# Designs tried in a protein design run: designed miniproteins, single chains. Part 58

Each design is a single chain, and the fold is of that chain. pLDDT is the mean over its residues in the fold that is shown.

## One batch from the design tools (miniprotein)

Design m2010
Fold by ESMFold2-Fast:
Structure m2010 (fold): chain A 105 residues (1-105)
Amino acid sequence: TNLVAAVRALAARGDVEGAAFALAGLAMVTSRRLIEKYGVPVAIAVKSTGGDPRAKRLLDMAHKHAKYLAEKYGGKLVVLEVDAADPAAIAAAAEEVERLYEELS
């Protein structure tokens, strides 16, 4: 998706907050597509293991949405842990979300 490219570009510029926002959006959109379009009962969450408090809050929002979807549809929650202080880790998490989407869809 265009969101993976956005995460990569923002991470490459050291924009941790922007990269986290784009990653949160990617995780939410991917979870909804898996469940609503493909009928796959899997929600993908991204959880910050440390780093910037603003980036952490953005990722926690996606985690909350993924928990809601997993509970609502009786599905599995997959949690990706990422160090929000590390732009490269945020970019790698976006690639893992896309890999899981390709594997499960």
Scores: mean pLDDT 82

Design m2011
Fold by ESMFold2-Fast:
Structure m2011 (fold): chain A 79 residues (1-79)
Amino acid sequence: KELLVKLTAKTVSAAVGIAIRMIGLGIETGRLKSLKVKDLEVTGLFELGDDSDKILEEIRKLVDELKPVLESSEITLLP
């Protein structure tokens, strides 16, 4: 199972900040498979294993912290 995290920022500067935060989470968890940045949109793909609940919680916390600079957030579980 994989988790697709798609965050749309209010500004280009915010998008860069979001990408840096996602990379940081990827380094800490070892679960970030890919990161795509396009204009204001930052998309991270995370691998879910036996620690899926922990990874989901960390991602939810990140999204909550970023809410002031986000236009939208989408979190999708992939098979």
Scores: mean pLDDT 82

Design m2012
Fold by ESMFold2-Fast:
Structure m2012 (fold): chain A 71 residues (1-71)
Amino acid sequence: EIDQIVEETRRRLRELGASDLDIRLAELAIRMAPSAEKAREVGEQLIEAVRNNDGARMSGIALRVVAEQIE
């Protein structure tokens, strides 16, 4: 479930050399997702953003999750 998705994403991000800040941002975005399915989707998108060294996309993904949470 969400806790497992957070742990898996955190592990994969560390293996890619993500910063502690990026990992914390990813945890927050995943935990703010409205469902486990969406959490997994967000996790994969964040991993792709880090793999592509695209900080702007990573921030955009996190902001979208926050916006959906407050709607």
Scores: mean pLDDT 73

Design m2013
Fold by ESMFold2-Fast:
Structure m2013 (fold): chain A 73 residues (1-73)
Amino acid sequence: MEREREQAVREARRAAEEALRELGIDAAVHARADGERVVVSVSPLEPVSAEKWEQLRRRILERMGERVVVVPE
């Protein structure tokens, strides 16, 4: 349903923004629905270590589950 997709996109974007704030990462975030999943694109304004990327993915997964895919830009 469209409402469920919009809600999932909003929740994924919020989860990503909160995780970025908690980790102190400056990045632009956009989220879009892709079938039953939500794709979150993160465009860092500064270099991000592999460790911080893993922490970001883990935090988003913890909040959103397998329905979210996180991709760097």
Scores: mean pLDDT 76

Design m2014
Fold by ESMFold2-Fast:
Structure m2014 (fold): chain A 86 residues (1-86)
Amino acid sequence: MLQEVIEESIARLRKLLEEADRLYREGEDNFEAQLLVAMAIINVSATITGLKHLPSSVSADEARESVEKSIENAKKLLEEARKVLA
C-alpha cells in the first residue's frame, strides 16, 4: 500500500519533470524563467529521491501530504516561469 503510493507519486512527479523540461527549452533566452524552472526541477527531483529512501515509520497519508505540497510548490514555480515568458 505505501509502496503503491510511492510508485504513483513518482509517476506524477516525473510527469511534472517532463513539463518543466519542455518549459525550460521554451525559455532558453530568458534567464529568470529558466531559473524558476530549474528550481522546480531541483525540488521535484529531491522529492523523488526522498520517496525512494522513505523511512518505514512514515505513513501513506504523511507521504501523500508531502507529495501534494511538493507538487503545488513546483506548479507555482512553473506558473511564475510561464508569466515571465508570456
Scores: mean pLDDT 82

Design m2015
Fold by ESMFold2-Fast:
Structure m2015 (fold): chain A 74 residues (1-74)
Amino acid sequence: SLSEQQERDALLDRVYAESVAAVRAAFPDASDEVVDTAGRRGMMAYQQALRQGASEEDARRIGVDAALETARRL
């Protein structure tokens, strides 16, 4: 339903926001472009983890970790 899609979109927005916050805290000198790229990578990793059967909590952790690793390499 539309409500279910809106809830999924809200969870994605949350993972992006958490990823961005974590990257900014760990890499305060990172450019906005690096932070945004890392945040989007976090969302992708979160969605992949969910598709592979991870719990919401595990998928969120995996997403944030992927964002931090992406920012570290950039």
Scores: mean pLDDT 85

Design m2016
Fold by ESMFold2-Fast:
Structure m2016 (fold): chain A 98 residues (1-98)
Amino acid sequence: SERLRKYVELAAKVLEVSVSELEEALKKPDYVPKTELEKLVLEKGKEIIDLALEKYPGNEEAILEALEQALQIIKNAKLPRKVLIDLAATLIKYLLSQ
């Protein structure tokens, strides 16, 4: 879908990872946080997305900006590469399920 393509391309750009790494992560089950930091980052990302969906329903630009903010929080948490990729894929799937 067009939305999936845009979200994957944005995540690849923000996290400085390949589109193929994200596409592989999207095929896996949602990442289950293993640390308090991982849980906080995922919860904060979901909160940012939920707020944008509530305030700007159907506004694709505002939703992409919210996803970019959530992805930047993941990047800045300095988690291992595999974990940040899996968290980003989980957030993309969360957004697509809304």
Scores: mean pLDDT 88

Design m2017
Fold by ESMFold2-Fast:
Structure m2017 (fold): chain A 69 residues (1-69)
Amino acid sequence: MKPLSEEEQEYLENMSEEHKKVLSEVAEKIREIGERVDKGIEYGKKLAKELGISPFEATLIGLKKYAGL
């Protein structure tokens, strides 16, 4: 038998559903930010190779272009 009270079980079930929704929303936002960062880094890699600038400067340019820094 589960040693939890009925109220505690309802709270855990409600927390689980809210937790799933929050995690899904956070994961989506993290994924969108990650995709923009990845695009910025890839752009920076190309720019560093083409212009011979430092990888750090090239990455900052890419991040400003795609991630809005």
Scores: mean pLDDT 71

Design m2018
Fold by ESMFold2-Fast:
Order: structure tokens, then sequence, then C-alpha cells
Structure m2018 (fold): chain A 67 residues (1-67)
């Protein structure tokens, strides 16, 4: 769980850095952590569609904060 969230965070951070050409800020990383926490909480409730919407929103916000 915690290790899984960290691995997912690292993958998303690497993707943003590759796409934007600079590392995400601490604020962008905080937004991703928030989105991942909400994502896994919704998955635990069986709300898969809502979970996917939340993580997409978090990733988009991290891109906005990194540009």
Amino acid sequence: MAAQKQAALNDIVQGIERDVGKPPTAEAIAALKQGLDEYYALLAQGKRDEAHLVINKGVNKAYELTK
C-alpha cells in the first residue's frame, strides 16, 4: 500500500519530468500525493470510476503546477 503509492508517485513524477522537461515542484508532488491518497481510498470502496477521475484530476493539476 504505502510502497505501492510511492512507486506510482515515482512513475507519474518521471512521466511529468519527461513530458515537461523539468522536475515537478514540491507543490506538484503534494497534489499528486493527495490524488493518489483519494484514488486508493476510492478503490478500497469499490468506486473504480470515481477513483480514475480523481487520479486524472490530480495528474492534470501536477502538470499545471510544473509548467
Scores: mean pLDDT 80

Design m2019
Fold by ESMFold2-Fast:
Structure m2019 (fold): chain A 99 residues (1-99)
Amino acid sequence: SSLEELLKKVKEAIERVKKAETVEELIKIMEELAETIRKLIKGTLGGVLETAIAVALTVLRKYERKNDVEGARETALSTLDSLKATLEKEIAEEEARRA
């Protein structure tokens, strides 16, 4: 499913964010994830997930101006954890509808 594929990409993004050394790398990871969301998820849920990343990117650009890598990392991880929780809930609800 597209939701399960996106969940895998979010988990991969979390690991990349933990290892990133610059705010530029953090922004790139989040922008790549936004493109993946646009490709895989359509409709209202896609819009909600894209908005969450767009808000996070705005905050990350402020940390880039301050050269604050750890503040940027915390923001990115918080956003990704929220996306992970949302996707896990949506997958569970889809599975329940099939039962």
Scores: mean pLDDT 87

Design m2020
Fold by ESMFold2-Fast:
Structure m2020 (fold): chain A 88 residues (1-88)
Amino acid sequence: MTPEQQQARALLLEAGRRLAELVERMRAAKTPEEIREEAERMRRELDDLTARLLAVTTDPAMRAAIEKAHEIALEELERLEREQIEKV
């Protein structure tokens, strides 16, 4: 594994743990406002993760894949936010 790949893996594992915590907080939220606050924290974590991954990635195909994964993650977050708001 290259140093670039090792750094990317470490970032993904750390971000994954934080995002899992935020998802649980969103599920525990009791108001639409609280759900939106937790969703905004997740958007910031996804944006930070994407920026950090792009900073250590030089391969154009991998950069494109990272950007596409970010787009998909934001779409899934919007869906999760909407579903959780509908339950409160």
Scores: mean pLDDT 80

Design m2021
Fold by ESMFold2-Fast:
Structure m2021 (fold): chain A 88 residues (1-88)
Amino acid sequence: MSAEELNKEAQKGAIEALKKAIEEGVPLGRAIGAVLRGIGDGFDAVLAGEDPLALAERRLKQGKESKDPLEAAELYGAAAMAAGAAAR
């Protein structure tokens, strides 16, 4: 999967996880906060020297395997940030 394809999949996963969290009664701000925390974590990991493409692939897989929509939203946020960094 290319960095661009990973970014698209991660963004789609983040939106779907966010919608699921809201449907399960999570407040909107908390659901959005999970995505933003993931983005921050992904950014910090890339700045710390992690390979952006490998990080994106790992976080995308973890997001797909997560049973908690808030955890999935955070993981997909991190994957989207890392994939965006890899696409540059």
Scores: mean pLDDT 85

Design m2022
Fold by ESMFold2-Fast:
Formats: sequence, C-alpha cells, structure tokens
Structure m2022 (fold): chain A 89 residues (1-89)
Amino acid sequence: ASREEVREMGEKFIAAAEELIANREAVAAELSSLPPEEQKEAVEKAIAHIQALRDKVARLLREAGLDELAEEVEEAGDRAIEVIREIGA
C-alpha cells in the first residue's frame, strides 16, 4: 500500500474508534439484547478484533514512517477496548 493509503487507513481507524466511544450507550443496548452467555463471547471477540486491527494498522503506519499517527491509532484503539470492557463488566 502507498504511504497515503496507510495514512487514510489510520485516520479511518481513529474515526471508527471515536464513533464507537461516542455511541457507547447504543453499543451497550445492542449487547444487552443478547443472551448473557453470548454477551461475554461478543465482548471477547470485539476486543480481540480491535486489538488485531489496532496492531496491524499501527505496524503499517510505522513501516511507512508515520510514527505519530501510529501512536494515535494505538491510543484510540486502547480507548475503544476500555469502553467495550466497561460495557461487558
């Protein structure tokens, strides 16, 4: 991917993370609609997915020399994961 394509990927990740945080109550409502056993699995899968995508995007950004944006992606991903953990608590 080009450096600009990787930058756009990082920016989109941050935007998606901020959307999730802003829509915390809606995410919590959707989770609460599931049976209790499925809620735990949904939380664990969501966290794993965000972690994997955060790590992949941050790595690609660092390989492209976009270290500051990589740090922003890591921070946004960590905030989103914290929100999902709090909803699942």
Scores: mean pLDDT 87

Design m2023
Fold by ESMFold2-Fast:
Formats: sequence, structure tokens, C-alpha cells
Structure m2023 (fold): chain A 135 residues (1-135)
Amino acid sequence: DLLNNRDYEAAIAKYRERLAADPDDAEALVNLGEAYLMLGKYEEAIALYEEAIRRFPDHPVAAEALVNLARALLHLGKYEEAVEAAREALERFPDHPVAATAYLVLGQALYKLGRFEEAREAFERSVALLDQQLA
């Protein structure tokens, strides 16, 4: 949709301005990656998430960057790499709110690899965490 693309292009301009003013704005870097992801520019999104993970490994935003990296890799058909990124998010940030989404992405990547039992277990963990968050 042309209108939706315009909104994401405006977001890119906004986050680039934030990063020009503060190059260490970790949240702006991850949000810039999300805007590229939503535009289907997966390689550009991956580069931004890898930069965020490298530069800000201990920032809470690294959990979101790892999960969104896994999502971008999933869209590119890089399923084994998507599994690795999602598992790293769960290992490093098990108590982060993004853990439910990390299990969902993990399940989707495992399903694409034909690892159906492991995918089912990942999906069940995602549902259990979402039920706990909504209770």
C-alpha cells in the first residue's frame, strides 16, 4: 500500500534525524530497522539490527533487535540463522516481554525447516507466556 509505505518512509527520515543528533540512540537504531522491515527491505533491516546488537549488547533494546533480526532472516528464507537469532534472544533475555514473540518466530523458523515437534513446543511456550502476560 502506497500510503503505508509513505508512513514508513517518514519514520525512516525521523529516526535518521534522531541518529544524526544522537548516534548512540539505541532505540532509534532499532526503530529504524523496524521501518525497513515493514517496507520489506530485509537486508537493510538486518544490517541495522546487527549494528544495534553489536553496539548495545546490554541495552534492553538488544532483545527486540535479536527478535526482529530473526523475523527479517525468516522473510529471506534463512531459517537456520533465524532459529539462532531467536534462541539467542531467549538465552540472553528470558524475562524480557519480547520472549513470547521470540518463541513465535522460533516456531515459525523450525516449522519451515520441517522440525515440526520443536516448532509445536516453541508455539506452546509462546502461548503460555502470552496467557501469563494477559492474566
Scores: mean pLDDT 88

Design m2024
Fold by ESMFold2-Fast:
Structure m2024 (fold): chain A 75 residues (1-75)
Amino acid sequence: SAAAEALRPGPDETLAAFARRFGAALGLDEVQTRVLERELARHLGVDGSTPVGTLPRRAAPAHAGPVLRAALALL
């Protein structure tokens, strides 16, 4: 949807910045947003300071929850 595409990270946006913006759009609190950032960092093999808008596409793991899967679909 257009709303989902608006959440896609820019080429220089960091993982931490993306997680905060994505979390805010979903109504996640600060703790939930930090958990999302850590799970994305683990799956992507990067840290919160890494630009994520130009990362190679990776498949979401089959056991990923809906929030993590939705975030990974934009990366």
Scores: mean pLDDT 77

Design m2025
Fold by ESMFold2-Fast:
Structure m2025 (fold): chain A 90 residues (1-90)
Amino acid sequence: MLGEDLRKRIKELAEELGLDKKQTELLEQKVEGILATSGSLEDLEKKVKKLGKKLGLSKAQTKKLTEWLKKLFEERDPIKALVEAVNKVT
């Protein structure tokens, strides 16, 4: 089940992309599954491109969606978050 924070972030992205209600609902439904089942950034990109095609997104919209989901995927890795915190303390 999508958390309220993730749902809000998806709605904000959908508004930026100019998505309708049906596209936004499909995006909400698919985003968590994509994040949960992607084993790598490359797998994530493939799944996002497929989703973008299903949503009828332009190449530019699909690229923005891909970059946004890559950021979320990296944020879900607690090791990556720890490494970034350490690297900020020079």
Scores: mean pLDDT 72

Design m2026
Fold by ESMFold2-Fast:
Order: C-alpha cells, then sequence, then structure tokens
Structure m2026 (fold): chain A 63 residues (1-63)
C-alpha cells in the first residue's frame, strides 16, 4: 500500500528521494516484495535505514 510505504519511510527517516523511489517501485510492480523494496532503497540509503524502513512498514501493517 503506497500510503503505508510513505509513512514507513517518514518514520525510518528516509529522504524524500528514497521514499519516492520505493513508491515508484511499488506502482510499477504492485506485487513487489518487501525484499524488492529493500533492494531499491539500498541504492539511496544505508542497510540500517533500509532495515528500519521494513521494520516500520511491518509495524504499520500490524496496526
Amino acid sequence: DVALVEEAGRRAGLSEEAIKAAVKMLRLYPNASDEDLRATLLLYTSREQADRFLAELRALRAE
């Protein structure tokens, strides 16, 4: 869900460019896995930030 990806990116402290890249990936590939999103984010941010994004995304899905 695009809104959850944007919120997870904000909570993880990602740049606007990194968040836009994740959203673009999900729009082009609606079946993209969390690992596909993580791989895309590694082009824009650190492994620690990408892992934090996945943790925030999973937490939002559990709300």
Scores: mean pLDDT 83

Design m2027
Fold by ESMFold2-Fast:
Structure m2027 (fold): chain A 80 residues (1-80)
Amino acid sequence: MLEVELTLPTGKVIKIELDESKEYSVEEVEERVREALLKEGIDEESAEAAVEVVRERLLEKGEKITGKEAAEILKETFSL
């Protein structure tokens, strides 16, 4: 189990757990990001904007990605 810590532009940190050896669909990763953002009190509009950016980056890898690859993309997307 891989715990991914992401720092948002607001300075808030969210945590997303991924199994590094499991394959995820783009939609599954999007939902995990959306849930994590909403749990931290990010509004729905801002959460959807962040999910859209993540989706674009995940699709560059294909229809399915490993949890390890997803974690790398999430870290790159939210790096300051």
Scores: mean pLDDT 78

Design m2028
Fold by ESMFold2-Fast:
Structure m2028 (fold): chain A 96 residues (1-96)
Amino acid sequence: EDEELIKKAEEIAKEAKEKIKELARQAVNSARTQGPEAAWALIGEMAKYAKEAKEELEKLGKESTPEARKFAEEQIKELEEYAKEQAEKVMKAVAE
């Protein structure tokens, strides 16, 4: 059961990171081709996916053992750091 919860937490984080990465790639391209306003809309979408994944991970952690909860908290932290890094990448492209 704990292994299944840990695996589910990993899958949630991985899916969110993949979506955020793709949105960041699109935002960088949109900034260069359409201007900064298009990039800001996509940064908003990145924040939305990060928030939704965080809420799913928090819910999963609340219904879990202490070990699975700690793992979910670590996945949330990694996801937040990843989203920040991708947003900074987009902001640098907008500033160009």
Scores: mean pLDDT 82

Design m2029
Fold by ESMFold2-Fast:
Structure m2029 (fold): chain A 69 residues (1-69)
Amino acid sequence: ATLDDMIEGVQGAIDAAREAIKKGKTGTAKIWLGIARTGISRLSGVDPAKAAELAKELEEVEEELKKAE
């Protein structure tokens, strides 16, 4: 996979988590957030600046999930 594929994968997981939160599927959202965290961890070894941006976006979605619980 290319670096762009890795970034798109993480963004897709974050977007899927937000969609799950909107639908009240908090368990599904937690799974997608876990996938995003793993992707960010791998990305931090290749592009730490982009990993930091995505980690900040992930944190915002985690706050949305906490309010939905």
Scores: mean pLDDT 83

Design m2030
Fold by ESMFold2-Fast:
Structure m2030 (fold): chain A 84 residues (1-84)
Amino acid sequence: SMKTELEKQLMRESEEARRAIAEYRADGDPERRQRYRRLALDHAGDMAVYGTELSSGKPLSPEEREEAYRQGSAVAGLALDDRE
């Protein structure tokens, strides 16, 4: 079902985000850390999109998708910056 596929995508993005955050926190190299940070924000944005589609029970419009992605990325960025 579409719900099952969205749940699988959300779990995959969550795992990718966790991995990127772990690398970001473990790596002492500023350049590599910025790459991991970007990956974490990208996956967090995708999580917000799939999570919003899952909770609403309907596909998002392009504008809703873009906003959910931006919001998810922004929240993740604030969380990472708060611990640095």
Scores: mean pLDDT 85

Design m2031
Fold by ESMFold2-Fast:
Formats: structure tokens, sequence, C-alpha cells
Structure m2031 (fold): chain A 62 residues (1-62)
């Protein structure tokens, strides 16, 4: 569901921001797909939460 995908994305952001890139990427990939999830995880790990959120939002809408 949309709510489940949003929860997965939020948890993925937290994991990536805490330095768990692989854990964050896996959760984000489940929410928004492998390519978008990987890009969002990289942005989150780099501290660019705004960019990470925009990528995930676009993926959730597709």
Amino acid sequence: SMEERERLAALGFIRAAEGDFEGGRRLLSQAVGEEAGTEAARAAMAGDGRKAGEIAKQGLLS
C-alpha cells in the first residue's frame, strides 16, 4: 500500500543517514524501485535530505 511504501522510505532515509547505506538502499528500493532507491539512499547518506525526499516522492508517485 502507499502507507507501507512511505514507511519503508522513511525508515530507509533514517538508516542511510545513520551510515547504514546498504540497509537504507534496500528499504528505499522496496518503496520506490532499485534505481530511485539507490539514488535516494546516496543523497540521504550525503546529508541531502531534501534531495533524497524529492527522489522518493517522485518514485512513490510513479
Scores: mean pLDDT 82

Design m2032
Fold by ESMFold2-Fast:
Structure m2032 (fold): chain A 93 residues (1-93)
Amino acid sequence: MKEYFEKAVKLYKEAVKLALAGKEEEALKKALEASKYAQKALNKEADLSVAPEELLAKNRAIVEANPDDPELAQALSLFDIEVAVAAEEKAKA
């Protein structure tokens, strides 16, 4: 989860900043790019045999460690959607 996770979070933060600036089209493009890196992080670096709640708890801890970064909370909430999607896909397989 390290290199792809960091890239996904960075791109989600950029998407949040663009959305707050009213640049909806650019924000959507960055969010879609971030989702691709989030999916790579989950598929190549994450152990999906752990409960999805453990991955969500890690993201929550990152937010709590950075209370002065409001875009980080929103960025990780977007990443958490990809965690939920990956968990659902694994449950069906």
Scores: mean pLDDT 74

Design m2033
Fold by ESMFold2-Fast:
Structure m2033 (fold): chain A 96 residues (1-96)
Amino acid sequence: SLPRLSDEELEEFYKRVKEILKHTDPEALAQELKKAYEEYLKNFKPDDDPRELIRLLAVYKIAEKYAKNPDKEITLEEFREAVDEAARELQKLLDE
């Protein structure tokens, strides 16, 4: 199993992402995060910390949802789901 973010880490991450999305074009952010995730994944080694990949993928998923519905408030629950989905997706990719 991949390491989980603690509730405290998740809440701090959520607050930072909400602040970034207030001042950034969410479509442009999603494109940059997708590129960063793909480059990080390409250079990822088995001994590397997967938490950074999980964070990048989760923020990408949230930014893309926000780009489609910019007037919708992003809840902590939706953010938690995005992190859990990112972790599951990465686990499948690493396990093949």
Scores: mean pLDDT 75

Design m2034
Fold by ESMFold2-Fast:
Structure m2034 (fold): chain A 94 residues (1-94)
Amino acid sequence: GKMTPLERALKVGAITQEEKKILKNVAEKYNLSEDELYRLIQAAQYEEKDVAELYLGGVKLSQKKIDAVREAMELLGVPQKIIDRGIKILKSLL
């Protein structure tokens, strides 16, 4: 089978081991998979709602998942302006 987006990102060094640990801790706190959380964070980086929805790849969105994305992005040191934009996009998909 194809690698997950998270597995591919780790293999090519797009994320660090420290960032992966943050994703694991947040995913466990919100009872999500690391792969699902990573996909949601990546979707939140798109400005176009349709592109973000396609990137979700059938992940069922909820307020709990949006809260997990916010916490993970804050812990990863993402600028607040980017976090707020991404959260608005995800909320528009609820």
Scores: mean pLDDT 78

Design m2035
Fold by ESMFold2-Fast:
Structure m2035 (fold): chain A 75 residues (1-75)
Amino acid sequence: SAMERGLELFEKGKEAEKKGDLETAAELYREAASLLEGVQRGIALNNLSVVYRKLGKLEEAQKYFEESVKLFMES
């Protein structure tokens, strides 16, 4: 299912982030977010925003953070 694939990609994103591969982590979190819904999508977008902040891409980090907050507030 899309949700199952999304969760797998989210876990791979976490592994990439632990290894310091921030660009790969961002790509995996973006793909995970596209396949997940609700609170799970919000979590993926929050992790994506953290990775963008670590990359110094503050405008992108803010955008994804705001999207994650909106999903949590609508849950």
Scores: mean pLDDT 88

Design m2036
Fold by ESMFold2-Fast:
Structure m2036 (fold): chain A 65 residues (1-65)
Amino acid sequence: SELEKKVLEFLYKNGPKTAEQLAKELGVSVEAVVQAIRRLQEKGYVKVDGNIVSLTEKGKEEVKK
């Protein structure tokens, strides 16, 4: 989805962020970002540690395409 791509690109450029920070910066609801993060986590592109979302190595390679 377009939101998944924007989340990956934002994390690549700006480093680890909370869902609330991503929602604010991307101009979407926290719920929409959480759903996108869950899909990206299922694909192995992000990891979540507490409230912090970060790119995996697989996610970094996906952004570079």
Scores: mean pLDDT 86

Design m2037
Fold by ESMFold2-Fast:
Structure m2037 (fold): chain A 80 residues (1-80)
Amino acid sequence: LQEEIDRGVLLLALSVILVDLQKGKANVEETIKMLERLKEEARRLGLDDVAAQLEKAITSLKEGNLEEAIKHLREAMDLL
């Protein structure tokens, strides 16, 4: 099923981003761009709750709050 496959790909992408943020290896600007794309993909899949958590993660990264961004990414992944 395409929807199920798309959710799996989204979860994998978020997992990679989470690990890179935790290791301090992530470029913040590039990560924001990736999360904005994944947020739109979540909305297209009807996963508005996931999209809301990704929006909060994006806001936290823009504010320089890495710990809050990681929390919101974990919450988004828990909804997948």
Scores: mean pLDDT 83

Design m2038
Fold by ESMFold2-Fast:
Structure m2038 (fold): chain A 72 residues (1-72)
Amino acid sequence: SYAEQAKKSDADGAREAAEKFVEENKEKLGELEAGILLGMALISIGVGRAVGDEKFGAEMTGKLLEKAEEEL
């Protein structure tokens, strides 16, 4: 799953996993939910960078994608 890919990735890989998930599921998510999900992924990655824990950002992005996958 994209959630698992994000959790195993660096910041760039986590962002790519979120972007691919949104692209493949945009018809089910809708434009607003897609924008929110990508925004939250970017914030999670940014927080990880700010605290010097890139893995934290990737893991948080993965959790966001996991919740989105469960709600589809």
Scores: mean pLDDT 79

Design m2039
Fold by ESMFold2-Fast:
Structure m2039 (fold): chain A 83 residues (1-83)
Amino acid sequence: EEELIKKAIEKVEAALDAISQGNLPEAARLFREAAEILKKVPGYEETARIVERAADILENAKTDFDVGSATLAAAVVLVELKK
């Protein structure tokens, strides 16, 4: 399962890079992919839901505050996955 967690980390990091480039649709897609990977790992269901929420926020983003909220959620997830 460590390989799946590593893939999820790579997807979340790529999504954060996409946000920094202003590519919100790409970031949302990458968060969706990370969430699908995490759903396959026992014990990471809640983490997967947090990443899915970040994708939902970006897909429906209307303000910089929404983008910031998704970015913060993804950062918290990365801290958890790298421990």
Scores: mean pLDDT 81

Design m2040
Fold by ESMFold2-Fast:
Structure m2040 (fold): chain A 103 residues (1-103)
Amino acid sequence: AVAEEARRLAEEFRELAEKGRPVSRVTIDYELDENGVVTRLRVRVEEGPALSPEAAKALFQGLADAMRHYAEAAENGDPAHVERAQIAFGEGAQKALELELKE
């Protein structure tokens, strides 16, 4: 169920990246068992005028990549995929910030 949900979210966030929906906050919560397998995944996206369409696209692209990695972590139990998911989200957030600052 968790791996399937994460793959579904990856597809949805990929579509949202193309549309550039306004976003004010993203929260990702996950739980690991003793073997590093993702047993619970919850993602919340709050709409708001905080990000430009370009910044929102970058953030949603990072979220899509993160969800793919969480799905792999849930499927095979390799904790390295959780780290990759966090990196992908962080890169998306960083790109969104750079686009908003527009120096």
Scores: mean pLDDT 74

Design m2041
Fold by ESMFold2-Fast:
Structure m2041 (fold): chain A 55 residues (1-55)
Amino acid sequence: SPGKKIAEKTLEQLKTASKDEQKKLFMKTANELLKLGYSNEEVSQVLQEIADRLK
């Protein structure tokens, strides 16, 4: 799905990003998913999955 592709791209960028850059990347990803028609709940779930995979 397009959302999974965006999530994978964001995860790769987050691995090399500073804490300040990570916050900006999360916001950018949320906006991109919303633009694709994802609901706020779906966006929250995707962002949580990305955050969990960063650990």
Scores: mean pLDDT 82

Design m2042
Fold by ESMFold2-Fast:
Structure m2042 (fold): chain A 70 residues (1-70)
Amino acid sequence: EAEEKLKKARELMDEGNRYSEQGDFEKAAELYREAAELLDSIKDKMTVEEANLDVAARLNAVGAEIEKEL
């Protein structure tokens, strides 16, 4: 299940990046948050590389929220 959650989190990050590029920062922020939540649920089982993905998801979510307000 951890493997499945990791794969889904990566897919959510990719989708968030696509929406961010099209200027839909609200959807991007939502997708990045979902990815971060999934990664948090398996954080005790993740590698350092996967932990970096969690940090990226959180930072992207914050960035998208800021851009949404602009």
Scores: mean pLDDT 73

Design m2043
Fold by ESMFold2-Fast:
Structure m2043 (fold): chain A 113 residues (1-113)
Amino acid sequence: AAPADVPGTALDRNGNVIATNTRSDKVITPDSVNVTSPFAVIELHVNRLTEGLKYPETLAEQIKALKEGKPFESTEDARPAKPEDIPLAKEYLKKNIDKFSPEVQKEAEEALK
C-alpha cells in the first residue's frame, strides 16, 4: 500500500489538478504514482474541504458515475472529472493492482473492464 502521509497534488494527463493536500508540496501524476493513489489524494482533499460540505466524492466514485453517464462534481479546488480521466485512472489501477487488498483488486478489475 502507498503511504497516506505524503499525498501532495494529483494531476491528470493534461496537467489539470484533480486533488490537492495542503500538507504536502509533492506533485503526483497518474504515471508516477507509487507512493499515494490519486483516489487517496482525492479522498484526503475532499475530507479536508468537507467542513460545511455534505457529499465527498472519490475518483473511483467519479469513474462509476462517468460509466453511468452522470455528471461529476468535485470541490472548488479541483476540477470536475472528465471522460479523459478514465484512461489515467485505469493506468494507475493497472500499474498498482497487485499492491491492493483483494477487495480493492476486485473493484480495480471492474474499473479496468
Scores: mean pLDDT 45

Design m2044
Fold by ESMFold2-Fast:
Structure m2044 (fold): chain A 61 residues (1-61)
Amino acid sequence: SKTHDIAEEIQEKMGTLSDENRARAQEKLAEQLAAVRAGEMSLEEGMEEVLAYVNELLAEE
């Protein structure tokens, strides 16, 4: 599924980040999952936001 593909891409990219940026990405993931659990967004939307943030962190390295 698209959500599964996004989740795999996030995990792979997070593994290449510095320790500092990986911690930031993990915090963003926790934040988005909390919003999904609260019914504020879909899981796919939350994962897309995490991927966008991870890509921003990679562009800064």
Scores: mean pLDDT 85

